# Designed miniproteins, single chains, continued (2): the designs that were tried, part 20

Each design is a single chain, and the fold is of that chain. pLDDT is the mean over its residues in the fold that is shown.

## One batch from the design tools (miniprotein)

Design m4709
Fold by ESMFold2-Fast:
Structure m4709 (fold): chain A 77 residues (1-77)
Amino acid sequence: SAQQALNQQQMAELLRQTSAFAAELFERASRRQLSREEVREMLARHLGLATPEELSDAEIEAYVAALEAEIKAKVAA
């Protein structure tokens, strides 16, 4: 679907352009487990969205999965 394609492209570009942002999330996650709601708010602020609710659960899950893959790669686990 167009929305899924757009969301995946946005997430891929976000991760590509903002490796520092991913590193900050990784650091925070390693100190304590981040909830999906906290990830939603952080991502919404990073994207400049007025409301975190503009991000769907599927978009957050896709981003969390990508972030967890990045964390796993760094831990080599």
Scores: mean pLDDT 60

Design m4710
Fold by ESMFold2-Fast:
Parts: C-alpha cells; sequence; structure tokens
Structure m4710 (fold): chain A 72 residues (1-72)
C-alpha cells in the first residue's frame, strides 16, 4: 500500500539520520544497527501504526541496510 511504502521510506530516513549522528560520535556500525532498529520501530509506534512480525523484520532489515550504507 501507499502508506506502507511511505513508512518504509521514512524509516530508512530515520535510520540514516541516526547512523550519521552515531558515525560523527565515533560509534561502531554494530552499535548503530541496534540503535537504528529501535529508532525505526519507535517511529512506527509514534505514527500509531500496528506492525505485524513480518513488517517488524522488514523494518529491522531496512535499518541495518541504511546503517551499513552510511558507515561504508
Amino acid sequence: SEERQKLLEEARDVARRVAEHGKALGLTPEEMIELARKAVLLYAKSKGITLTDEEIEELRRIAEEAVREVFG
């Protein structure tokens, strides 16, 4: 759905911003992956979106990919 695609794009942006900040602070990619995963799930909750287990795993995967792209 359009709402789902928008959530995935916004979650990726959240993860990238968190990762960029953590990189500037000297954090490792592994530390940032866990923080970014938590941040995207909290973001979805803040929007009032109820997630399935499959959607949670998709958001976790997107967060990891965004962190790894930022860290290079």
Scores: mean pLDDT 83

Design m4711
Fold by ESMFold2-Fast:
Structure m4711 (fold): chain A 76 residues (1-76)
Amino acid sequence: SAEEKVKELLEKAEQAEKAKEDTEKQGKDFVEKALKSGKKSDIDLAKKAQENQDKLVKGLTQKAEEYRKKAEELAK
C-alpha cells in the first residue's frame, strides 16, 4: 500500500540520518585524537579527512531529505 511505502521511505531517511550522526561523531573523535598527538602533520591530515567527511555528511543529509520528500509526495 501507499502507507507501507511511506513508512519504508521514512525508515530509509532515518537510516541516512543515523549514518550522518555516526559519520560526524567519527570525524570529531579523529580530530580530537590528532589534537592530543600535538603533531602538526596529524592535525593537517585530520583536517583533510574532516573536509572529506563533511562532504559525506552533506550527501547523507540530501539523501534523507529526498526520502522524506518522496514520502510526502506519496502520502498525497
Scores: mean pLDDT 84

Design m4712
Fold by ESMFold2-Fast:
Formats: C-alpha cells, structure tokens, sequence
Structure m4712 (fold): chain A 66 residues (1-66)
C-alpha cells in the first residue's frame, strides 16, 4: 500500500541520515548529532526528525560555504 511504501521510504531515509550522522560526528559532532537524531526519529516521529535534519543541514551548510 502507499502507506507501507511511505514507511519503507522513511526507513531508508532514516538509515541514510543515521549513517551520515555517525560519520559526521567524527569531524563535526554538533551537525552529526543532529543528523543521527533525525535518522533515529524518521520512522517514529518524522516531523521531529525533519526539525533535527534542518538544524544539522544549517550547521553543515555554513561550513560548506566557508
């Protein structure tokens, strides 16, 4: 069903964010922590996950533009 497809999509997005967060925590702990939290919440609380993802992206975007 479309609902099951959406849950599977969120699982994949959460896993990818968690992987990226774990790697980023080694060089940018704050940004990595936000990605890691977003990944962990993507299936259970996607709205909260989006907030953490946005915070991590904002922190990392500043470094990429520097």
Amino acid sequence: SMREEELEKRRKEGFELTKKGAELRKVDKEAGDYYFLAGGLMVSDPEEAKKYKAKGEALYEEKLKA
Scores: mean pLDDT 78

Design m4713
Fold by ESMFold2-Fast:
Structure m4713 (fold): chain A 110 residues (1-110)
Amino acid sequence: SRERGLELVREGERLFREGKYEEAAELYREAYRILSAIDPDDPLARLAFENEIIAVVASVDPSAVIVVGKVLREGFDQGLSNEELLEAVIKALEEAGFTKAAEALRKRFE
């Protein structure tokens, strides 16, 4: 099933490149579910989680993605957990005025 998780990440990336952000987010969510169940510390599971956040934000406002990218890089450097990373992204989006993107993340990860 790790092989299936990798296939889902690749298909999510393809859909994201096509601008199918909502569909990409669903594939990344499924990839994270599979990969984190095998090994919660797998870098590929973390990548799927981060890409789901990016895809959700892009589906609401693609211009907000640059704010997300900065937080993801800082979160990696600081060793933030998935929960801490999500909270940091939501806060940064709100502070930057991307209120709808922040709300979409809250509803998706509640």
Scores: mean pLDDT 89

Design m4714
Fold by ESMFold2-Fast:
Structure m4714 (fold): chain A 80 residues (1-80)
Amino acid sequence: DEEIKKKIKELEEKLKKAKSNKEKAELYYKLGLLYRQLGELDKAIEYYKKALKYDPNHEKAKKNLKFLLKATGKEEEAEK
């Protein structure tokens, strides 16, 4: 999907300029959503984990990470 790839590139450029942990967490979370839409589930998992590194209380990233870890057979990583 060309539109999703364009959005990924735009978010990656914003991430280079992001100054706050909250902004970085939101950008990583959005990257995770876009990679999930592309079916690149391992990359989506990595980006949700990065979102939680910058904001451990990001509830949407937690829920999406847990769901994908369960769906990919990596449930143990979601519980730790």
Scores: mean pLDDT 81

Design m4715
Fold by ESMFold2-Fast:
Structure m4715 (fold): chain A 78 residues (1-78)
Amino acid sequence: MKGYEALAAKKYEEAVKIFEEELKRDPNNADAWTNLGLAYYELGKYEEAIEYFRKALEIDPSNKLAQRLLEEAEKKLK
């Protein structure tokens, strides 16, 4: 299963595992970092989600999805 398929199926723990394996092979994949963060966000793990969105933005500062999701996750922590 591809990571985005696991996200679409709401299998967030499975999505985490898939994206972590993808990132071991390609740590410069900003989309994979963003999707890993999204999976953690959906699991209510906002601190980890923020860290992963920041990693995505280090690789691709123009990633609007990562920017938006980072703002949403930061609002959860207050």
Scores: mean pLDDT 85

Design m4716
Fold by ESMFold2-Fast:
Structure m4716 (fold): chain A 64 residues (1-64)
Amino acid sequence: MENDIKAAFGEIYLALGKLAMERGDYEGAIESFEKAIQYFKEANDQEGVDEAEKLLEEARKKLK
């Protein structure tokens, strides 16, 4: 119930981060992926955490 809502927010922020990546907004992508990681951790969704952390690393590499 509560974990399902947090997982849904994780998925929303994950999608926003992916959209930001497509638009070249790597700073916005980083912020969205960090929020996705937070919500997935609160939801105990390790698969979501792992995906968001991989995308966060990709976004950080684009800023370098």
Scores: mean pLDDT 84

Design m4717
Fold by ESMFold2-Fast:
Structure m4717 (fold): chain A 66 residues (1-66)
Amino acid sequence: MEELKRKVIEAARYAAEHFDDDTFARFLKELSRIVEEAQKTGNLEEALKRIDEVVERHRAEVAARR
């Protein structure tokens, strides 16, 4: 759980620094769903992978809009 918490905080900080408000809001919504899923399944490894996936996807979206 601690590892997931740190990953979420780091991802959120990165998003706050680099994403626009709309992308940041969507990103946080997806992070919230991943955390909820991890709490239901107990699969922290899957949650960590999904967080990386979401960061990469939104990073590409922001780059495409600039």
Scores: mean pLDDT 77

Design m4718
Fold by ESMFold2-Fast:
Order: sequence, then C-alpha cells, then structure tokens
Structure m4718 (fold): chain A 102 residues (1-102)
Amino acid sequence: MTEEQIRELAKEMVPDVKEVLRRAEELAKQYGPEAAQDALDAGIVRVAKKGIELGVKKYGLTEDEASLVTGAVIRAALELGPDAPIDEIVEKAIELYREMKA
C-alpha cells in the first residue's frame, strides 16, 4: 500500500466523518449528550464500513489495511474536531497510521 493510496482514501472519508461529528453536536444541543453519543456511535460504524468498502473496492487494499486507514482517519477527526481543515485531518491520519504500522 502506498502513502498516496492512504492519502486519497483519507480525503474521501474526512467529509463524512466531519458530518457525523457536526450532527452529533446538533443532537447534543436539541436532545442532550446521550442522544449525541448514540448518533456518534452509529455514525462512526457507518463511516467505518463505507471506508473499508472504498479502500478494498476502489484502492485495492486488503480488508485489514483498509480497517487500519479508516480507524486512523476516524481517530484523527475525533481528536481535531469537525472544524479542522481536511488536509490537517488527513496529515494526522497518516501520522497515526504510521505509528500503528511501526
């Protein structure tokens, strides 16, 4: 797997992860923190499944490789938050992925 494949998959995933984080924030304001947590958990599962499928079908990654990349992207977005630039989340995801492989 090349760094370019990781970077491109991460770029495609980041908008969906940011949307999940924004929706969870909206639900927290309307219905409280428990509703936000439920929405966040469900959204993360959905984004992870989509990311793994994209990694395998579009980028030719193994399921394990796609899982590592998607996990790194989700973790980076959770750490930096929904307002962080896409490029910053992508760079953080690559950093986390390298740590997981070392």
Scores: mean pLDDT 84

Design m4719
Fold by ESMFold2-Fast:
Structure m4719 (fold): chain A 65 residues (1-65)
Amino acid sequence: SAEEKAEREYLFQANKIAVLINEIKDEEERQKAIAEFIRVANESQTMTPEEKLKLYEEFLAKLKS
């Protein structure tokens, strides 16, 4: 279903974000990214799978900048 697909996709994006954060060489920047990831994860708890996917995709894009 569309909901199951969105749930799988946002979990995949979340895993990519975790990998990129772990690759940050600067400790202060890595800690800031971890704090932001926790904040995003907490905010996402009240969201639909589709809203979570969009939120995590936007965060991933920001990390790649």
Scores: mean pLDDT 82

Design m4720
Fold by ESMFold2-Fast:
Structure m4720 (fold): chain A 58 residues (1-58)
Amino acid sequence: MDRETLLQVLATALGVSVPTLEEALKMAREGRYQEAGELAGVSPETVKTALRTLERLL
């Protein structure tokens, strides 16, 4: 699965746009899970899971 397809699937599942998800994942990579969760409208744990999934599949 390519990065763009995976981002689109995750963005749809979370109810956010792809650019919003990319910004949230950037914050999460910096350890800012709380801020990333607030931006995406999900829990910090959900953001951690999404980042881990991307790192394992890409």
Scores: mean pLDDT 78

Design m4721
Fold by ESMFold2-Fast:
Structure m4721 (fold): chain A 71 residues (1-71)
Amino acid sequence: MTVTATITLPESITEEEKQALINEIKDRGLEILSEDEKKIIVKGDVNNIMSLPIRVLSFEGDKIEAEYVPK
């Protein structure tokens, strides 16, 4: 199942932690739809998205709201 996830980045995130998340996203074959200082929006298979280091806040239809949890 293809879903779109909005991943909120913590205010304490480092550039190294953000790049680690981006690499994890790319390694899983997920598409980055948008990227900014506060969030990354990704699209791809739900199982691949759920394998990211994230905490799911809501899942409704084909949309996921999540928070990045580094380490």
Scores: mean pLDDT 83

Design m4722
Fold by ESMFold2-Fast:
Structure m4722 (fold): chain A 71 residues (1-71)
Amino acid sequence: MRMEELLDRIEEELSKPVVDWEAVRRLLEELRRLALEEGLLEVAALVDRLLAQPEITLGDIGMIALARAVL
């Protein structure tokens, strides 16, 4: 699935020894676009909140995956 692929890519980027925050931000912006396209407003809101943060953790991505799974 498109959204699962983006989540996997974000987790991969966050797992690198030196995190490319520009790449992570671009992947999150694409995830937000897909969430809005699919009507997943709660997921889109969570991504917007993460985009406002200076740093993003694997736990933050886990919260998005959970929100998508239960909605």
Scores: mean pLDDT 78

Design m4723
Fold by ESMFold2-Fast:
Structure m4723 (fold): chain A 75 residues (1-75)
Amino acid sequence: MKLEEIAKKVAEKLGRPELASIFADGIREAVERGLPLDKETIRNAIRKAANRYGIPLSDEEIDEIADAIVEELKK
C-alpha cells in the first residue's frame, strides 16, 4: 500500500529501517481519522505511535521524520 511504501522509503533514508512499521502506523492513524497530512499532524501521529511501541524518539528526530514523510506525501 502507498502509505507503507512511503514509511519504508523514509525509514531507509534516515538509516533506521526498523522504524518503518511505526511510521506506517502513524500515517495510517492520521488518514483514518481524516486529519490533514501536514507536518504538525504527522509529528503528533509519529510521537503517539512511538509511545505506543515504547520507542524513545527525541523531538528533533520526530521533526526530521515528519518533514521527510510530508515531502514524500506531496510527490
Scores: mean pLDDT 80

Design m4724
Fold by ESMFold2-Fast:
Structure m4724 (fold): chain A 56 residues (1-56)
Amino acid sequence: SMEEMERLAEETERLAVRLYLEGAISLEELKQVGELLKQGKAEEALRFVREKEAAM
C-alpha cells in the first residue's frame, strides 16, 4: 500500500541518516539513498542501507 511504502521510505531515511552520523556511510552515499527515495525506489534504498549496516 502507499502508507506502507511511505513508512518504508521514512524508516530507510532515518536509518541512512543514523549511519551517516555514525560514520558508516559517506555524504555521497547518503545523497544516493535520498535520490533513490525521490525516485520511489524505497526497496532499493533500504537494501543499500542494510548492506552498509551489515558491513559495520
Scores: mean pLDDT 83

Design m4725
Fold by ESMFold2-Fast:
Structure m4725 (fold): chain A 63 residues (1-63)
Amino acid sequence: GKRIGVVAAPTREEAEEAGKRLLEDGADEVILLVGASRAEARALAAELRAQGKIVTGVALGPG
């Protein structure tokens, strides 16, 4: 299965930079949550894991 990274950051530029690092660290796909809270990113990662998906990393911007 695909390895998924999840990012939450206040701006698209911050989200894209964090997503790039997750791809370099072995994620096959990255979900960028621009303007989302850290809690929303963690909730999405937990939901994906509950569905049996491989979540390799969660990156959180300053908020």
Scores: mean pLDDT 80

Design m4726
Fold by ESMFold2-Fast:
Structure m4726 (fold): chain A 98 residues (1-98)
Amino acid sequence: MNIKVESIEVEEEGDEAVITVTLSYDKSNPESVNALASYTTALALLLMERGARLESIEETDDKVVLTFRVPRDKLEEARALVEEWAKYINEKSEKGLL
């Protein structure tokens, strides 16, 4: 697999929720780096259209952690979108299509 969604964590904070998405990728593979950039950008845009905001992007040697803040009334829509996005990425990577 070139990229993989490792975890999706949700923490509810009153009228908002924090969604943390962790991805692993091969930093030495340009195809993995390009796929990561494209798919994380697409996720951020789709979530922002639904009232989410991107709070942070943190990079390590082999992982990227994205943190989004979402209004609670949009949380279930945002969660479903992130889970479908993660399923798509992991399925495509398993089939060698990423």
Scores: mean pLDDT 81

Design m4727
Fold by ESMFold2-Fast:
Structure m4727 (fold): chain A 69 residues (1-69)
Amino acid sequence: EEELNEIFDKYDKDGNGYISKEEFAEALKDLGLSEEEIDEYIEKYTRKDGLITKTQFINALKDALKRKE
């Protein structure tokens, strides 16, 4: 979805194709998730090195939007 790409690009300041867990939490908060839900998504989608790829980010947000319905 185009809006998800825009959100990712906003946080991916260096264009490296990944974002930090803190930036990911900000994006999830923007979608209206609670603190508890945000923590759950960070734990599930963040890599061992603390990085989230664009593909993981988009999939996580799509799942969050589906749960909202």
Scores: mean pLDDT 74

Design m4728
Fold by ESMFold2-Fast:
Parts: structure tokens; C-alpha cells; sequence
Structure m4728 (fold): chain A 66 residues (1-66)
């Protein structure tokens, strides 16, 4: 995930605290891949995907509540 993607999410209404956590998860994932720890990389990748999707859906739902 690029810095530009995180900036776009911030403008879309994502909280900076949540954006910071997504950035930290991405960094940990990159580190696990660099170390060759595929099990850890898979775990972090899944966690990042769940967190990203959950927060995106919540932000959209909160803004489009009737």
C-alpha cells in the first residue's frame, strides 16, 4: 500500500489513528516477506485485508446512513 493510497483514505473520512495502524501493518508485512517468514506474512496479509475492508465499509456506511 502506497502513501498516496493512505492519503486518499484519509480524505475519504478514515481516522488518522486507523490509517497509522494500516501503515504499521503494511510495514510489518514487508518485513516478514523480507525475512522469508511466509507464515507470518500470510497472517499479517490477512489481518491487513480484514482491517482495511472493515474500516472502508464502516466509513461508507457511516456517511450513507439515510
Amino acid sequence: MSEKDLETLRKAGMDEESLRELRELQARLDEAIAQGDLAEARRLSRELAVRFTSEAIRAIGDQIKD
Scores: mean pLDDT 72

Design m4729
Fold by ESMFold2-Fast:
Structure m4729 (fold): chain A 62 residues (1-62)
Amino acid sequence: MEELKRQLERQAQLYETAAQVAREVAELSREMGDEKGAKGAEDVAEHFRQLAEEYRAKAEEL
């Protein structure tokens, strides 16, 4: 169980990092007036944030 739990926590961490990068891209795009680019990056960030939460929840259930 511990090894699988660690793998799920690692995946959650990677998705959290990807979400953070996408949020920074969204903020920069918005500051530059690229509203479509900002929305796209925000959608990507939310997707990765949800994946991070799902993988953390799975790890907690183990």
Scores: mean pLDDT 84

Design m4730
Fold by ESMFold2-Fast:
Structure m4730 (fold): chain A 76 residues (1-76)
Amino acid sequence: MKEAEEAARKLEEELRELEEREEEIVAELGEAGPEALRVLREALRRALEAAKAGDVEKAHEIVGEAIREARRIVEA
């Protein structure tokens, strides 16, 4: 469970950073920022739940899919 504990800790830190930096992130991403941020935030929460359950692979898959979707939203 060492990898799962580390993944959960990192995901908690990333989620906290997104919440604290929401205004800066939205300003950087422009009009699509709020939607992209929403997708990333929801995915980080789901990934955190997977990591807490010990499923590090699922957590990584969730984050990877969310990054791809966020890019699609910003680049659309």
Scores: mean pLDDT 77

Design m4731
Fold by ESMFold2-Fast:
Structure m4731 (fold): chain A 86 residues (1-86)
Amino acid sequence: PPLYRPKPALLELLRTVGATKETYTLEELAHYLGEYIVKEKLADPDDPTIVDVSDSPLGELLGVDRVDGNDTEGIMEALLRNVELV
């Protein structure tokens, strides 16, 4: 599978949830992103498919206030803007 190198802002976010590698697959990036959402309690308690990222480092990184957890393609596209293919 293709490997991606996170840009500095994304790499710092990933390190807060235990990521220690230099390169990642998209599956690994999605896993660590999910861990960050759980750690920071960003999921809506009434609808856990909705993630409120306003006023968070993740929201600044993605350039959005809210993420639909069912929109995996949109999440992947936002991640790809913050990584470099190696």
Scores: mean pLDDT 74

Design m4732
Fold by ESMFold2-Fast:
Structure m4732 (fold): chain A 69 residues (1-69)
Amino acid sequence: AAHLARGDALEAQGKLEEAVAHYERTIADDPTNALAHARLALVYSKLGETEKAKEHFDRARALAEAGVE
C-alpha cells in the first residue's frame, strides 16, 4: 500500500487532516510501522494536538528500539 507516500504528499500540500487519514490507514495495515507513527506525530504537532503527537512519537520510538532487523 502507498498510504505512507500519499500521506507525505498531502502533508507537503498542507492537507494535514487528509495526511492523518492516510497515516492512520498505514498503521491499521501495519501497527508496527514506526515511520507511520512518527509521521502522524509530526502532523499532530503541526495541528497543535500536542498530547496525540507525544503518544504517537513515544510509540514510534518504542517500535524503533524494539526493532526486528
Scores: mean pLDDT 80

Design m4733
Fold by ESMFold2-Fast:
Structure m4733 (fold): chain A 104 residues (1-104)
Amino acid sequence: TRQQREQLAQQFLQRSQELLSKKTPYSPDVSKLLAQTAELLAQAYLSEDKSEQQSLLQQAIDTLDQLIAKLEEIYAKTKDFDVEVALSLALMQKSVLEIALKNL
């Protein structure tokens, strides 16, 4: 059902955010971008207005792009496997959000 699909999407995003926070090296700018992405996603899912939801999802994608850029910079310097995992998760989240935005 639609409700079951919405629950699965929310579970995926929650698990992805949790794993991303655990695998991302501590940095004030990275932590801020993670928090901003989570807040924007929560606001998008609470919104009943399609136009507002589109705007919030685009803002979440833009924030994820900033996070990806920061993770790429850290990975280039450290070659840390946990950073590589965090990058992969952020890229997967961006793909999911881009699909969601196109389906609105």
Scores: mean pLDDT 77

Design m4734
Fold by ESMFold2-Fast:
Structure m4734 (fold): chain A 77 residues (1-77)
Amino acid sequence: MKIKVITPSGQEFEVDFEPGMTLQQIADKARLFTIKHLPEAEIPAEVTEIQFVETDDPDAQPELIGNKLKVPVVLLA
């Protein structure tokens, strides 16, 4: 299945999604190499879109809105 990935800059990609994939594996496939320390938990099967959102809040948590997963990321300098 293909999943839509939106980068912190707003660029959109489609990435092949396989059951058992993690957020880090999706970020790597989307070539988001500056994003690190993503949760190692498997992506829920109902997710069709992942949006990476830049934040300055280190305690921000991923939020699932319908089939869209918003993932807060602190970009490393």
Scores: mean pLDDT 72

Design m4735
Fold by ESMFold2-Fast:
Structure m4735 (fold): chain A 78 residues (1-78)
Amino acid sequence: DERVRAMVDAAGEAIRETLERVPGVLSVTADIDGDRIDVHVVAETPESAEEAARLAKEILDRRVPPGTRVDVHAEVAP
């Protein structure tokens, strides 16, 4: 449990660091609750939103253990 939590925390930090460098990303929130990560991205364009979501999923797939609940939301600012 503690190891899963530490891995989830590290994944959340990696996501924030990586996604804030993506052109067109306006904000990134990684909300962590135990073994759950909820990532919310606001981007300027659909293309930026899709790229950010893709990168977040790649990071999550590599860094979190099986059974971790992950949810990635990407939206375009109006």
Scores: mean pLDDT 78

Design m4736
Fold by ESMFold2-Fast:
Structure m4736 (fold): chain A 86 residues (1-86)
Amino acid sequence: MTVIATFSGLDEEQKQQLIAQAQQLQAQGYDVNVQQDGDTLTITIKGMSVQQAIGWVLRAIGLELDGADVEIRIEGDTTTIAVRFP
């Protein structure tokens, strides 16, 4: 199962925090790929359950979720989570 989490509207500090948290998942043995393009960050996670991945995304953004636009799409073995910060 693959989870693709895309974060947009990030400032530099928010990007660095998310990258650091993604690196912690890599250190825990998860198959994690991080792609950065401007203020957009795409994190692909393989081998994690949908529930674990959603929980990680919500923890990673923390209180910044307040006011963020969040869309979740489940299509077969792929879950896409799109988070847009104001």
Scores: mean pLDDT 77

Design m4738
Fold by ESMFold2-Fast:
Structure m4738 (fold): chain A 55 residues (1-55)
Amino acid sequence: SEEEADEEARKKLYEIAAELNQLINKEGLSEEEAGQLLEEKLREKSIELQKKLEE
């Protein structure tokens, strides 16, 4: 139920973070650019997941 939904949201955030971390390592983005990109991606995904959980 709610525990399962929370776990799914956490896994999604972890997956996004892992993908971004890989992209940063492969692309060689600057520390500043990497931080900004990570923040934007996490924010967008967090909002989407919250909306889905409310439905």
Scores: mean pLDDT 71

Design m4739
Fold by ESMFold2-Fast:
Structure m4739 (fold): chain A 62 residues (1-62)
Amino acid sequence: GAADGAKAGAAAVAAAKAGDSSAAYTRPWEMGQSSNPEAGRRGAEAGKAGDAEAAAKYALEG
């Protein structure tokens, strides 16, 4: 759901800023892969870049 996507995106950005690129990559990707793999990929890229808003948006679209 929307709240879960926003939470996953925020957590991914926090992990990326802390230097945990695996969490930044995995969380948005897993959320998107269940229904929209392209949105999941976009979310993972946004998470790696430290863009919580974009990561959450793509996770919600997945």
Scores: mean pLDDT 59

Design m4740
Fold by ESMFold2-Fast:
Structure m4740 (fold): chain A 94 residues (1-94)
Amino acid sequence: EVDELIEALDKEDPETQVEAARRLGELGHPKAVGPLLRALKFHPDPEVQRAAAEALARIGHPEAVGPLEQILKDPNAPPEVKEAARRALEGIRA
């Protein structure tokens, strides 16, 4: 299921991608961290970026902390991506 959900993040419509991110967050598997970080950084839909941030917060994996902090320090990252990264870090640290 994790692999199918990771594929859905890249191949389906935005509503399906949001649901895939939510399910990956529920499963909590560290394998999802990399794909969710890519969705957060590069996905054109802000709803998918927000869902990826919420999933990363729910997984709470320490491997996500460093990359999320780097997004916040990147002057070239869009404001929406920085806000999503900040939200994810708050969730992980709560």
Scores: mean pLDDT 78

Design m4741
Fold by ESMFold2-Fast:
Structure m4741 (fold): chain A 85 residues (1-85)
Amino acid sequence: IEVTEEVKEENREAARELVEAARELIERAREAYEKGDIEKAVKLLIQAQFLALAARVEAYIAGDKELEKEAEEAFEEAKRLYEEV
């Protein structure tokens, strides 16, 4: 697989944005859960897990080990919260 510098930078940027989006969804899910909106919390946590997995793939392609770890941490947090709902 040929990965140019431009493609790596695009994937790194995408990974950052996806991690941030996943973290934001996790925060909104916590708020929904505290308000008793379990259905909304569950949907947000499923979306957060999806975004975190996508972020991990993008970070892997970019070769950014730190972003891969951040994406994995976001996935595990969303998964843990989903299991607690």
Scores: mean pLDDT 83

Design m4742
Fold by ESMFold2-Fast:
Structure m4742 (fold): chain A 65 residues (1-65)
Amino acid sequence: EELKKKFQELMKEAIDLGLERPELQREVVQALKDALDMYKNATSEEQLEKAIEFLKKKIEELRKR
């Protein structure tokens, strides 16, 4: 439950970043699609943590541009 909330918060953060910086929208959409695929295929907490870490890292990389 907590991992799902963290993932949802990161999803919202990524969407907000794309709205704030339209030039990053393509990369944000791609990161969201990749993260959602990881999330939907996750059958363990470890796999959910990997999806969370992936999305978090992508948001951080995009913010530095």
Scores: mean pLDDT 82

Design m4743
Fold by ESMFold2-Fast:
Order: structure tokens, then sequence, then C-alpha cells
Structure m4743 (fold): chain A 92 residues (1-92)
């Protein structure tokens, strides 16, 4: 199951505790690459996989839901104006 949240400038989003996989859609490819690099630097040890299915999308799978929540909050605080939407993937 998945749920998509459209992000507006200044919006904060808290993920449900069991969400480990997120897709962040950016308005441009440069912001997507910068955010991915920053997340890998800050949360690299907590990342199971990081994929870029297109130039403006970043898919991150974390080892636990707390790390996923912290990483999404970090991206929205630092790059929020460049984020278009966040999709969360619930475990079955």
Amino acid sequence: MKETFEVKPGQKLKLPKDVKKVEIKFKDGQSALEALSAVKKEFGDEIESAETPDATSVVLTFKDGESASKAVEYVLEKYGDAVESVTVYYEK
C-alpha cells in the first residue's frame, strides 16, 4: 500500500512509525541530486537502498522507520521548496 502527500513550501511531514520506504519527487533534477547526496552523508548507515527512477525522483529504503522519518524531515527542512510530493510505502 502507498500514500502520496503533496508538499507546499514550509510544510512539515511526519511519517507513520512503520514506514521504511519513501519516494521524494522534486521540482528539478539538481535539487534531487543535492538532496540525495545530503541524505547519504547524514543517514548513509541507515539506508538499505537508494534509487533514482527518473531525474527528479529519489526512492529511499531505510533499515527502520525512525531513520526514514528523520531523513524526510531533514529533506523538507533543507530542500522543502524544491519538493513536489512525498510517497510513503507501507509494509504489507
Scores: mean pLDDT 79

Design m4744
Fold by ESMFold2-Fast:
Structure m4744 (fold): chain A 56 residues (1-56)
Amino acid sequence: MELEERLREIKKKIEELLKELEENASDQEKVNRLVGEIIRLIGEEIDLLLEKERLK
């Protein structure tokens, strides 16, 4: 249950960052920063999914 809430929050943040990335695609510095944040969040999502898998 708690893992599902965290996964939902991470997915929502990734969607928001992807939208910002699309809107700021011409700004290379901002793109690099946004990509870094997205990669970090994807890493957290993978870790949570691995924890969920181990609980089965």
Scores: mean pLDDT 80

